# Ledger of designs, part 28: designed miniproteins, single chains, continued (2)

Each design is a single chain, and the fold is of that chain. pLDDT is the mean over its residues in the fold that is shown.

## One batch from the design tools (miniprotein)

Design m5007
Fold by ESMFold2-Fast:
Structure m5007 (fold): chain A 70 residues (1-70)
Amino acid sequence: SKIEKIREELEELLARLETQNLSPDERERAKKVLYVEAIGELRDLSLAERQRMFATLSLSELKALLEELG
């Protein structure tokens, strides 16, 4: 279903980041973007809501939030 497809896409995109020549900080920021987009698609969030989530939540908080969504 929608949740399974979004999780599979997120896992693939996260795996692709490991093959990119990014610094640790750039990689963590990119991961944060991917988690925000996954949560945003699952919750049907607006662009403004996704931007606020990126600005206010850490990567660990975003991971926890995505886990809560199943």
Scores: mean pLDDT 84

Design m5008
Fold by ESMFold2-Fast:
Structure m5008 (fold): chain A 59 residues (1-59)
Amino acid sequence: GPAAEAGAAAGAAAGAAAGGDRKTSVSNYQSTGWEAELGGDDVATAAAKGAAGGARGSL
């Protein structure tokens, strides 16, 4: 339903966007070029955790 959808979206956005690991990984990707894969994995993990937390406390 809409409440679950909003919670998941808010949690994912908070986790992924606010996740410092993503910004650090993107910066390192430009420097080394090999950390791009690690950055992608980090973003996925942060988004999943954010979505779970957001669903509980979003609405």
Scores: mean pLDDT 50

Design m5009
Fold by ESMFold2-Fast:
Structure m5009 (fold): chain A 91 residues (1-91)
Amino acid sequence: AVEHFLKGNELMLEGRLEEAAEHYKKAIEEDPNYAEAWYNLGETNPENAKEYYKKAIELDPNYAEAWKKLLELEPEDEEAREKLKTLPVPP
């Protein structure tokens, strides 16, 4: 799982989004509870991004970045807005 996740991150930095998505999919096939892989899959695929961010949040309800991305896609999402108010702000 981690090896595919890291390879996906490398491909993302290179702008190779389709190849990155393939590696993130392999990571979640090995570990379906890999919230970060679901989030990054959302970053590679705008058409399905909302569903992937929701899956990341389902697995890690304190995933601030995923909540922020959901709010960007759905500005009227009161749950995402309220949840972000309760999460710690990084230093």
Scores: mean pLDDT 77

Design m5010
Fold by ESMFold2-Fast:
Structure m5010 (fold): chain A 97 residues (1-97)
Amino acid sequence: MSKKEKIHKASIYATSAMVLATAALVADWLGERESARQAIEGAVDNVIKAAELLDDPEVLEKVRQLGEEALNTDDIEKAAQLIREAVKIVDEKIKSL
């Protein structure tokens, strides 16, 4: 996979994580707690996949830490915020490449 293909795929995964984090907030607002949790799990999976494509161990470790905290909190709004922070780290790394 070329560097450009890795960056493109990372951007798609990061965007998917943001969409899923937003979906989690909407589901939580509607009282659909299980759907909100599934969206958070999907968002964490996507942002970790984005970070894995960037070949930066420090970025990957930080994203994994934020993802683990998001999965371990009962607060969907906090979980979504942690995912947004992880996506920001990925986006800043992509801009540096």
Scores: mean pLDDT 89

Design m5011
Fold by ESMFold2-Fast:
Formats: sequence, structure tokens, C-alpha cells
Structure m5011 (fold): chain A 111 residues (1-111)
Amino acid sequence: METAFAVVTATFDPSLPKEEAIEALRKATEVLIKAARDAPGVLSVTPAGESREILAGQEPVFAEGKPPRANVVIETPSKEEAERVGRLVAEKAQEELDKLGIKATVDYKVQ
């Protein structure tokens, strides 16, 4: 079976102070992982980039002038399922981040 991947990304304001960006990244990473794991049809969930760094106990390196991002890579059995899961996880994560007062824009892409 040819699997497909959905990448769900929460993008923060690049003007956030580093300490606030790190805390927002940690919380957004937890929200994204939970939403992805709770979604039906998911084969695997892998944190990537800065989200992987913070979970490994590393201080994430934010590129100057670029917005910090929390992201997860979700493996699904098909492109159709990747689109469905990506949308569902992005919508759920956006809702939860809004409730937490974290200003982020959540989107998804199918790879």
C-alpha cells in the first residue's frame, strides 16, 4: 500500500519573545500530537523540526526573521486519508490553541 503523509504546522508570530515562543511551541507540540493520535486511520505520528527538538530536551533554534513553528508528520494509508486527517487535526489543534490563548495559525499539507 502506498502511504501518504500529512504535515500539520502551527505557525507563531515571529515577534514573540524567545521564552514565550518556546512555551507556545511546547504546548502546540503536545496539542498537535494528541489531536493526531486521537484521529482515526493514523499509522504513525512523528514530531519534526523545532517540535522534535523541544521533545528531545533541546533548546530549539529559531531562524532570525522567520516565524517559529510546531509541526507533526502524520502517516496515513492513502492521499485521501492524509487530506482528511490533516484537515481534522489542523481544525482540532486550532480550536485547542485558541482555548489556551496561544496565537498561532494551523495549516496542513499532503506530501
Scores: mean pLDDT 81

Design m5012
Fold by ESMFold2-Fast:
Structure m5012 (fold): chain A 72 residues (1-72)
Amino acid sequence: DELEEIRKKLEELRNEDLTSGDLARKIGQYFVLLFERGRLLLERGEVENATPEEKGWIWLAELDRQQAALAA
């Protein structure tokens, strides 16, 4: 399950010790994972399971989907 894989990656990021050198990398990974999770939740119709932050990413994913549909 793709959502379960993303959940595990987010949990691994939360369990790592943060150093100043790691902060930028972890922030980047965190946003990428939130975007992918939001996209999958939107595709599955499970937006109710999203946090407020993830709902923002779901909205962005929906815009990307609509742009792709217009190009078809």
Scores: mean pLDDT 68

Design m5013
Fold by ESMFold2-Fast:
Parts: C-alpha cells; structure tokens; sequence
Structure m5013 (fold): chain A 95 residues (1-95)
C-alpha cells in the first residue's frame, strides 16, 4: 500500500485523488479477477460466483464515482474517504 500512500501525500486536487482512486479500483478488479479464476480452476462454483458479483459491484461503484466527479457532485473530503475505503479493501484482498 506504500506506493499509493506516497501518491496521496503528493495529491493536491480532486483530479489527483480521482486518479489515485481509479488506480486502486483497477488493482482491486485485477485481484478479484485472479481470485475468480483460481476458484474456477479449483471447481469452487460458489466462490467463483461471489468474486464475479464483487467485480460487478466494484465496476458499478467506480462508474458512479466517475459520473459524480464529471458532474461536480463529489467533494474533496468524499474523494479522500473513497480512496481510504478502497485502500482498506485492497489490503484485505492482499491478505
């Protein structure tokens, strides 16, 4: 997570935080996709479907945030909170 913490320390604008958020979400999606593929290889249909559902949810969440950002509906404080929540989720997925 240190790589994202350095970027956060240097971030000054909503655009900076949005960029970091998109990078973290892409890494979350990559890990979920890897876990889904592993579950499929192991024949665990229930786990594979769970990870697929999480991938869909993450994609919908990111698109909503991107839309709110584009329409000026998201504050700096909300973006910072979203980044912290995404990092916490990423840490759990890496464990």
Amino acid sequence: LEEYREKIEKAKTKEDYMSILEEVFREIQRLLQEKMREAIKNGDVVEAVRYLAELVDVEFELEKIKQDYKNGKITMEELKKRVEEALERLERLRA
Scores: mean pLDDT 86

Design m5014
Fold by ESMFold2-Fast:
Structure m5014 (fold): chain A 97 residues (1-97)
Amino acid sequence: MEEALREIGDILAKLYLASLFLDEETRKKVLEFIDEVLDRIRQARSAEELIAVLEWTAQEYEKLAEEFKDKNPLLAKLMEEIAQRTRELAERVREEA
């Protein structure tokens, strides 16, 4: 659990730092997504609920990648890489549950 939370924090911190190099509209959308992820993690009370949040988060990263692929290909690629890492993290949390 603690390892998973640390890795989630690392992923979100990297995404936040990347957002500082984006235009205002894209940055706002990314920051709103980070806030939603943090709120859902805060509300998770079990490993099963955390896994559900991580799976949802990975799906949303994939949707954002598709949305930004034409506007910002580098951000889209980063979102795809983070989505894969988030799915791998969900699998690790499932193994601990």
Scores: mean pLDDT 78

Design m5015
Fold by ESMFold2-Fast:
Structure m5015 (fold): chain A 72 residues (1-72)
Amino acid sequence: GPPPSQVAREIGREWADALNKAEELLEEGKKEGISEEEIIEKAREIYKDEPEERQEKIVRFLETVIWLEKRQ
């Protein structure tokens, strides 16, 4: 069966948090006029103290959105 509501909510919050952090970094980087590579580097530095799994999710969301925009 599905996980308990509390556990499901926590998992959902982790994904939502990672996505929100990636989106904020992109918006801030665009306002500053910094490169895509520099935005990714800032993400790695800012979230270096976060659990590895969360860092990876943030960076991968960031890379994916950048890649999609770059191909437009």
Scores: mean pLDDT 72

Design m5016
Fold by ESMFold2-Fast:
Structure m5016 (fold): chain A 73 residues (1-73)
Amino acid sequence: SVEELMKKAEELLKKIREALEKGDFEKARELLVELYQVLTQLLKAGLETGDKEVWEFYAKAKQEADEAVKKVE
């Protein structure tokens, strides 16, 4: 479900923040790969449903993911 995907994305973002705080860049990269897979599923759901809440969540989560990528380069 979309709700499960959103919950998974929030959980992954929290784990990424924790990994970055600890300087565990290898773990952060692994979690980011998983997050982008979840974001792809959320994008598909947003396209299929046209739900503004899904689109807004996707945009915000993707922005945070993209910022985290810059920190692990």
Scores: mean pLDDT 87

Design m5018
Fold by ESMFold2-Fast:
Structure m5018 (fold): chain A 77 residues (1-77)
Amino acid sequence: LAAEIAALEAAIAALNAQTAALTAELAALTAALAANASDALAAQQLTAKIAALTAAIATLNAEIAALEAQLAALEAA
């Protein structure tokens, strides 16, 4: 049980680190979009990348929530 809890905590930590990295990239792209607001093509390309990263972050948050639920179930057992 302790090994299972440790494995879930490690997995949650890894996904949180990945989410933080993507959030930093999203912030950089958002700043780039603001800097290129008058360039329609650049703005469109940056908006597409922002949408893709936002979707990736949402997927990771769903995975983290599922692992947190598993961790809570193990702690209750």
Scores: mean pLDDT 85

Design m5019
Fold by ESMFold2-Fast:
Structure m5019 (fold): chain A 55 residues (1-55)
Amino acid sequence: DKIDKVNELVAELVEAIEKGDWKKAEEIIKEIAKITGVDEEELLNYVKERVEKSK
């Protein structure tokens, strides 16, 4: 199920970001973008905005 896979990747993405592992976070974002058909740069900016808002 694509939705289940995306949810799993999102959870891993959040964990990578919380650990400060941006290299891993970018790889996960790239994978999510491929599954969802979203632009990688747009998704990366969305994730960065959410991380900054949590501070």
Scores: mean pLDDT 77

Design m5020
Fold by ESMFold2-Fast:
Structure m5020 (fold): chain A 61 residues (1-61)
Amino acid sequence: AAEPVVTEEAARRVAESLAYQYKLSPEEAERVLEELLSLVGKPVSELLRKVNEIIEEVEAK
């Protein structure tokens, strides 16, 4: 089977979940959404890596 790829729907849902869970500002939420949307069509493993990077950045504040 082919490796799952990031869809626009998945990227938007993940960005929304991160904004809600970590109470991101509108500016931070927009940046996260833009970064995740740039991964559309890439392997899901790249989405997971980027999500972990964002979480580490947010938790460092």
Scores: mean pLDDT 80

Design m5021
Fold by ESMFold2-Fast:
Structure m5021 (fold): chain A 81 residues (1-81)
Amino acid sequence: EEKKKELEEEIKELEERIARLEAELAASTDPELRAELARLIAKEREMREKLLKGEEISPEEVAELVGLQLRIIGLKIDAEL
């Protein structure tokens, strides 16, 4: 029951993150940044579906998600330099 509340909070945070990424994608005009944002949104949605089904997220999937996040940050930094 406590795990269910923690899961609900994690899913809520994930949905809020997806909404922020979708807003950023809608505001972006850079095709490379848009492509990477779309990939990250797709992975975040995949993670949400797994959590909703009670499936475990693998360390490899977490590493892939972090890699996409770092790539997007890198593209934003390069645009500011």
Scores: mean pLDDT 78

Design m5022
Fold by ESMFold2-Fast:
Structure m5022 (fold): chain A 60 residues (1-60)
Amino acid sequence: EQDRLAEEVFEHVRAARAALAAGDHEAADRHIRLAAEAAARLMEVAGGPPLSLEGVREAV
């Protein structure tokens, strides 16, 4: 499950970067939020501290 959640985070980060390159800030924000949700679930199952939206935004 951790591998699936990590894949989802990377997929949404990639999509957010593509949206930013296209000037689509609405789509970028949507993908950043989806990546943050997947990252939060990943941290929950891993027992670590929760990842912030700011952390995900910096990754993009």
Scores: mean pLDDT 72

Design m5023
Fold by ESMFold2-Fast:
Structure m5023 (fold): chain A 72 residues (1-72)
Amino acid sequence: TLAEKIAELEAEIEKKRKEIEELKKEIAELKDDTSVSGVQRYTALSIRKIGLEFEIELLEEQIKKLKEELEK
């Protein structure tokens, strides 16, 4: 059903939000690490976080469309 599909997408968003919170913690630990490896890891984790935030935005847009269809 449409409701089941919405629930699946919401569960996927929740998993991605948890990954973002883990990345935020790692990024915070690295913010004062000015070594080459620290800066590289900080950059890689920041890019990963941005990617996940974009994926969540796309999933939220999909849920919005599905909820509009469910309300019809």
Scores: mean pLDDT 83

Design m5024
Fold by ESMFold2-Fast:
Structure m5024 (fold): chain A 61 residues (1-61)
Amino acid sequence: TPRRLSPEEVREATRRLMETLAAAGATPEQIRIAVDHLASHLDPELAAVAREVADEFLAAL
């Protein structure tokens, strides 16, 4: 469907996922792989949002 999740929900879920993985000791590379997996299973617009959030998070890390 064209709208399964809102962009804001994807941003929040992706941010939480990355924070949880980082707190658990995941490397930046492992976090990147996890987000790429998530993005591969999302609609193209939502995949772009997830990757943008990941880029911002990893750039700050």
Scores: mean pLDDT 79

Design m5025
Fold by ESMFold2-Fast:
Structure m5025 (fold): chain A 74 residues (1-74)
Amino acid sequence: SEERRERFRRALSLAGEAANEAIKATKDVQDPEERDKLIKETIEKVASRLPDEEDREFAFKLAYFIAKTEYDID
């Protein structure tokens, strides 16, 4: 269905946006625990723009994975 596809595209788009914002917000944070906290807070804020809980959870998990890999493989 088109509605399902549009919701999925929106969730993907916001996941990418959330990950990018989280990475930018944490670029100067050296403490790993403070960094992880700020990553999660930033992602939750962006993902909250999605009206459906399932879409928010998906976007959060994807964004967190992307943001985490930025610090794990640099």
Scores: mean pLDDT 83

Design m5026
Fold by ESMFold2-Fast:
Structure m5026 (fold): chain A 60 residues (1-60)
Amino acid sequence: GPKLAKAVKDFKAQSEEELSFKKGEELLVEEILDGYHVKVKSLKTGKSGIVRTEYIEILE
């Protein structure tokens, strides 16, 4: 099933495909795109977008 993730630092989206979030926000991992990019959904806003893996910690 989908995995939970937590933002480890703030990020401001630079494009329409990316998601903005603050450190500590809970995210749902929808798809792992590659070793550097993951598609996530914000549990706070319901918005989805691409994020670099260095900005999140995937939880079990």
Scores: mean pLDDT 82

Design m5027
Fold by ESMFold2-Fast:
Parts: sequence; C-alpha cells; structure tokens
Structure m5027 (fold): chain A 66 residues (1-66)
Amino acid sequence: MDVVVLTGLDARGATAAALIGIGTPGSRAQVRPDGTVVVEGPLSDEDIEGLRAVAASSGGTARVER
C-alpha cells in the first residue's frame, strides 16, 4: 500500500492531488486546512509521477512511502 504526503500546495494543487487519489479504486485522499494532502492506497507509478508533478508545479513537495 502506497502513502504519498504532499505539502506546500496551493488550493488548486491540493484539489488536483485529491482527484488523482480518488481516481484509483481502493485509494483515499485527505485534504487538510493547511493544504497538506495525504493520498493512500494502491497507486500506479503513473499516479505517483502525477502527484510529484502537482507538488512541483505548486512549489511544494511530495514524499512517497511504500
């Protein structure tokens, strides 16, 4: 099971990360008031790359745990 923690996102970045998380069956996404997004569940390498791209475009960071 993969866990990706994204920090430093703006509202658009947080929304995009959450949409990637809920687009995969069995995955969950939680958006916190501070803009931190936690995505967990079975993620493909393409989903993880998408989350990293969202973090980079928002000026934030993505941490992947497998």
Scores: mean pLDDT 77

Design m5028
Fold by ESMFold2-Fast:
Structure m5028 (fold): chain A 102 residues (1-102)
Amino acid sequence: NKKAEEEAKKLKESSKKRLEEALKETEEAVKKAIEDPSLLPLAEGKRKGLLGTGESEVLRMKGLAKKYPEVGKKYLDEMEKFVAEVKKRADELLAKAKAAAA
């Protein structure tokens, strides 16, 4: 179904942009926390925000997969993998800031 593929592709692209923006905010907060350890709670807050954004975007894609099961499942799997990758990157960045503060 061409309409289902197009809708899924647009949702994936917009969801990726939101996650990439949240990741950039987390990266900036981590950079500041490395320079000033008193800002580590801000970096932790940005990571929590990124996780919340990831959960919301997976939920949006789950809704599309319910509407278009055959097409939506492929994009849901891709979105869950992307969110897991972004989470891992954010965890590694925060661990680096915590190590610099120790």
Scores: mean pLDDT 83

Design m5030
Fold by ESMFold2-Fast:
Structure m5030 (fold): chain A 60 residues (1-60)
Amino acid sequence: DIKLSEEEKEQFREALKRLLAQLAEHADTPEGERLRRALEQLYQYMNADMKEIWEEVLAG
């Protein structure tokens, strides 16, 4: 199991927050739906640390 460093976790968290902000701005557009599908596809390739960060960011 691949573990992220604390710096890598923070970088991933920040990048994810920015992507989710873009998704929110385009929530009801075809572009927003494409971004959502791309993020859902990416989730399946995430390690445990990345999935934990994803869940934390989505929870608010």
Scores: mean pLDDT 76

Design m5031
Fold by ESMFold2-Fast:
Order: C-alpha cells, then sequence, then structure tokens
Structure m5031 (fold): chain A 113 residues (1-113)
C-alpha cells in the first residue's frame, strides 16, 4: 500500500541519515515524499522533499524534489511557491540536458500560471 511505502521509505531515510549516508537518505526522503503526495498528504510531502534537498548534492535528486515541491504547493493552492520551485526544477533539468523532465516541469508551470 502507499501508506506502507510511506512508512518504509521514512524508516529507510532515517536509518541512512543516522549512518551518515546523506545521498541514500535524500533518495529515500524523495520516495517517501512521492508516496505522501499520492496519498494527498501535501504538507508531509513538502517536509520530506525539503529534507531531500538539504541532504543531497545530486542535481537529479534536487531537481526531482523541487519539481514535486512545486506540484505539492500547487495542490495546496500556494501558486507563487509552486511556480518558483517548478522554474528551479526546469532550470536544473535543462542544465542536465534532461529534455523530457524539463518538458514535464514546463507542463506543470502552464497549469500553475
Amino acid sequence: SLEEQLKKYKELAKEAEEKGDYEAAAQHYLQAGVAALKLGKYEEAIELYEKAIKLSKDKEIIAAAKYNLGVAYYKLGKKEEAIKYLKEAKKIYEELKDEESAKKAEEELKKAE
């Protein structure tokens, strides 16, 4: 279930963080955030994505977390924050030459604007 996935990835993230494996922790917080987002737990998803961004130096993880922050803020009606994070995610995807993910960020921006 999505609730079991949320619990599992939160536990894995905390374990990785306690071991000093910050990139693994960030990846697990990102996965937990996606499960929270799918469950409609938008405030929890935001907190989990913010943890992923703080712990990671990986631009792919940071871009994915910022994209999903934008989606979560849009679901909460926080349009200005949604636009900010979606623009930041698009820029990072463009720098990574990930045209498909940059296009998805642009499509979400059109919904938020």
Scores: mean pLDDT 92

Design m5032
Fold by ESMFold2-Fast:
Structure m5032 (fold): chain A 60 residues (1-60)
Amino acid sequence: MSKLTLTFASEEEAQRLAEILKELDPSLKVTVDGKTVTIESELSIEKLIGLVLRAIGDLL
C-alpha cells in the first residue's frame, strides 16, 4: 500500500486534482482536507507518482 500527501495553494486546486485522480483510477482512495490531498493506493509508489504527475499536467 502506498500513501502520498500533497498540499496546494488553494482548496480549488486540491479538489480538482482529487477529481482528476478519481477519473484516472477509481480504485484510489483520495481524501481532501482543505488544501491537502491524501492518496492511498495498492499501486507502487512509482505508479502512484506517475498518476499524480499526469493529474497535475491536466490542471496546467
Scores: mean pLDDT 80

Design m5033
Fold by ESMFold2-Fast:
Structure m5033 (fold): chain A 76 residues (1-76)
Amino acid sequence: AKEEIEKLKEEIEKLKKKIEEYKKEIERLRKELEKATDAARYAGLAIRIVGLEFEIELYEKKIKELEKKIKELESL
């Protein structure tokens, strides 16, 4: 039980690190988006930002599922 909880906590930390990396990439892309004068370039950057935001949402959902599993294991 305790070993399983530690593994789940490690997985959560890895996902949190990935989310922070994606947030930094989104910030970089948003700065590029503000400077974009070409419609095709703007569209490409916007699509990439939306894709990264979607991946962050999936990772945040995964973290919540892992946190629920930890609470279930702690309740036993």
Scores: mean pLDDT 84

Design m5034
Fold by ESMFold2-Fast:
Structure m5034 (fold): chain A 70 residues (1-70)
Amino acid sequence: MREELARRLVEALAEAIDRGYTSEEVRELVREALERGVTVEDVRAVAEKEYPEKADAIVMAFRALAESLR
């Protein structure tokens, strides 16, 4: 489901921010999310609910990765 995928992605991005780098697994998860129609707005909604302290950083990371995968 799109919601479950967005939640997994947000969790993975939060962990990547904490460790200071983005792994290939996180990049593949972003690619899968884009293929299944997950939007920036979906990521923001989950991030603001689950990780409000990191929500802006998570959304920014997702946008940067989505642009790099074009």
Scores: mean pLDDT 80

Design m5035
Fold by ESMFold2-Fast:
Order: structure tokens, then sequence, then C-alpha cells
Structure m5035 (fold): chain A 79 residues (1-79)
């Protein structure tokens, strides 16, 4: 989904800006959209990756957190 990909790109930007709470919020919105669309396994994967990206951002690994979220955004475009 393009909309899911856009949310994950926004989450990656938040991670790069050192905003772990905002990155997680946007990743959880993307996961909820996937869940409502019936993609429950993908939604759980995005939720966990969002939590991991937020932890990386808190540790000062903003580029690693953003890279994780951007990889998910690319996968969302290739459905």
Amino acid sequence: SKEVAELLEEAAKAALEGKPEKALELALEAAEMLRKGGAEEAAEYVRKAGEEAAELTKEGKEEEGAELLRKLARLALNE
C-alpha cells in the first residue's frame, strides 16, 4: 500500500530527527492500516520493527532505525 509506505517514510524521518516516540506512533499507524486491511502478519512485523527502530533511535542509532523503517516502506510498495 502506498499509504502504508508513506507512513513508514514519515516514521523514518522522525527516527533521523531523534524522535523515537513519533517514529513509533507513525509505525503503529502503518501497522493498524495493515491490520484493518487483513494483513495481520505484516501488521505485527511492522509493529515490532517500529519498536526496534524507536529503541535504536533512543540509543543514538538514528540512521539504523531509519534504514529499518525505509526497508519496510519499500516492501509495502511491492505488494
Scores: mean pLDDT 84

Design m5036
Fold by ESMFold2-Fast:
Structure m5036 (fold): chain A 70 residues (1-70)
Amino acid sequence: TEELKKKQEEIIEEMEKALELIKESDKLRDQALETGDLEAAEKKIKELGKKLNLPEEAEKQIEELKMQMQ
């Protein structure tokens, strides 16, 4: 059915976007750990999450960054 196909395509797109957000967040986390600039990394991760429509995954990446920079 067209409905099932559309849902599968949406899931695949969400997975691809989540992988992109994770990869970019990993780079930004490494930069923040080296520079100590948590605010810049947090802002960029939030912006990427909005762009990819994955705000929950972006918040998760920000929480992981904050835990490492305690």
Scores: mean pLDDT 78

Design m5038
Fold by ESMFold2-Fast:
Structure m5038 (fold): chain A 70 residues (1-70)
Amino acid sequence: MSEELQREVDMSVLELAVATALAVAREEGDAEAAAVAEEALRRIQEHAARGDLEGAREAYEEARRRLEEL
């Protein structure tokens, strides 16, 4: 039963993490960090629509690395 549900949960966690980073960046007025988080959220949502957890994870990891370099 819930391999599909587990993938949806895992993708939702990735979306939530990036959405949280976006909210923090907006509150702090960091336009560059906000732009990185917005792009990452869009990519994760595109992968989620296809059920592609690996692509979503890669997009999240790239965004996290980008945000840490700022």
Scores: mean pLDDT 79

Design m5039
Fold by ESMFold2-Fast:
Structure m5039 (fold): chain A 68 residues (1-68)
Amino acid sequence: GEAHVREAERHIEEAERAAREGDMETARKHLELAQRHALKAYLEGREEGARRIGERMRELQEKFGIEA
């Protein structure tokens, strides 16, 4: 559970870094991985952690205009 929340957070940080550099393909790949880890965290009972990851993903997508 918690390990998946941490892994999702790492992927969000890498997605933001890639987006800042204009690498939208790499940013999308990291957001996809973050989503997979957030889903696993949710299924393992880490609902609050998964929700916060989802919020951060939406903020990043809105900030950089990235399609899900």
Scores: mean pLDDT 82

Design m5040
Fold by ESMFold2-Fast:
Structure m5040 (fold): chain A 61 residues (1-61)
Amino acid sequence: MSVSELLEELRRAAEQGDREKAEELKEELIRLVERFNREAGRPELVEESRRWVEEQYEEAM
């Protein structure tokens, strides 16, 4: 599943007030971006990507 798809699902869950689902999607998105950056040979971007996901989650809520 793509980052864009997970982000859309996260925003939908937040709109519906489904905090449990939004939390699960946030965790999945964090794991995906961490894996993506490590596989791309950019481990230094892992923490920055994690922060970006946290910001997206806070903005959606």
Scores: mean pLDDT 78

Design m5041
Fold by ESMFold2-Fast:
Structure m5041 (fold): chain A 64 residues (1-64)
Amino acid sequence: SKEEIDKLVEELAAETDPQRARELLNKIFELIKQVDDPELKNEMLKKVAEAIRRYQERRRAAAA
């Protein structure tokens, strides 16, 4: 569901462990594949891209 995807995306944005982030990302994409509405699917993918960006930004900050 949209709510389940939104929750997982929020968890991904807050994740610090690379293994956990990969697992969350795989689960999110599997759920998005089941979305029949192309407009909703595109909005979900945009949210995932933003969450990935936040995760990567956090990792870069931690490595600096």
Scores: mean pLDDT 79

Design m5042
Fold by ESMFold2-Fast:
Structure m5042 (fold): chain A 76 residues (1-76)
Amino acid sequence: MEEKAKELMEELKKKAIEVAKKGDEEELEELIEEFFEKFLELLEEGGITLSPEEQERAREVLEGNVRKLAEEVLKK
């Protein structure tokens, strides 16, 4: 499970950098939503079911990390 989660994070990071270089905020939002759903499915497959509150926190953490990465790329 952790290995697949890391692979998803690497894929998200790579795609987020490409989207950030385009400056397309809408595409970035769609990317975050797509990968959040993939992470939830991966957790469910691993026997981890998040409560609605845990899902909201996980989404906020993922969004924050992706936006921080995009800001760092856009500043350079």
Scores: mean pLDDT 77

Design m5043
Fold by ESMFold2-Fast:
Structure m5043 (fold): chain A 66 residues (1-66)
Amino acid sequence: SLEEEIRKLREEYLKLKDKDELKALEIALQMVELVRELLSSSDETTRRVAEAELEKLKEQIEKLKE
């Protein structure tokens, strides 16, 4: 599922952020693209999943910046 794919990317991001910040950023950008796709869905369940993943993604990016 897309939710599982986003979760796996987040796990990879967390592993790489201390080793390779550029690769971690690439993974974060891929996650943004997937969340954007889900947010444009007409399905309420899909949009709810996207909202939850967007919130987690924003938190991860903020930690990387700060």
Scores: mean pLDDT 74

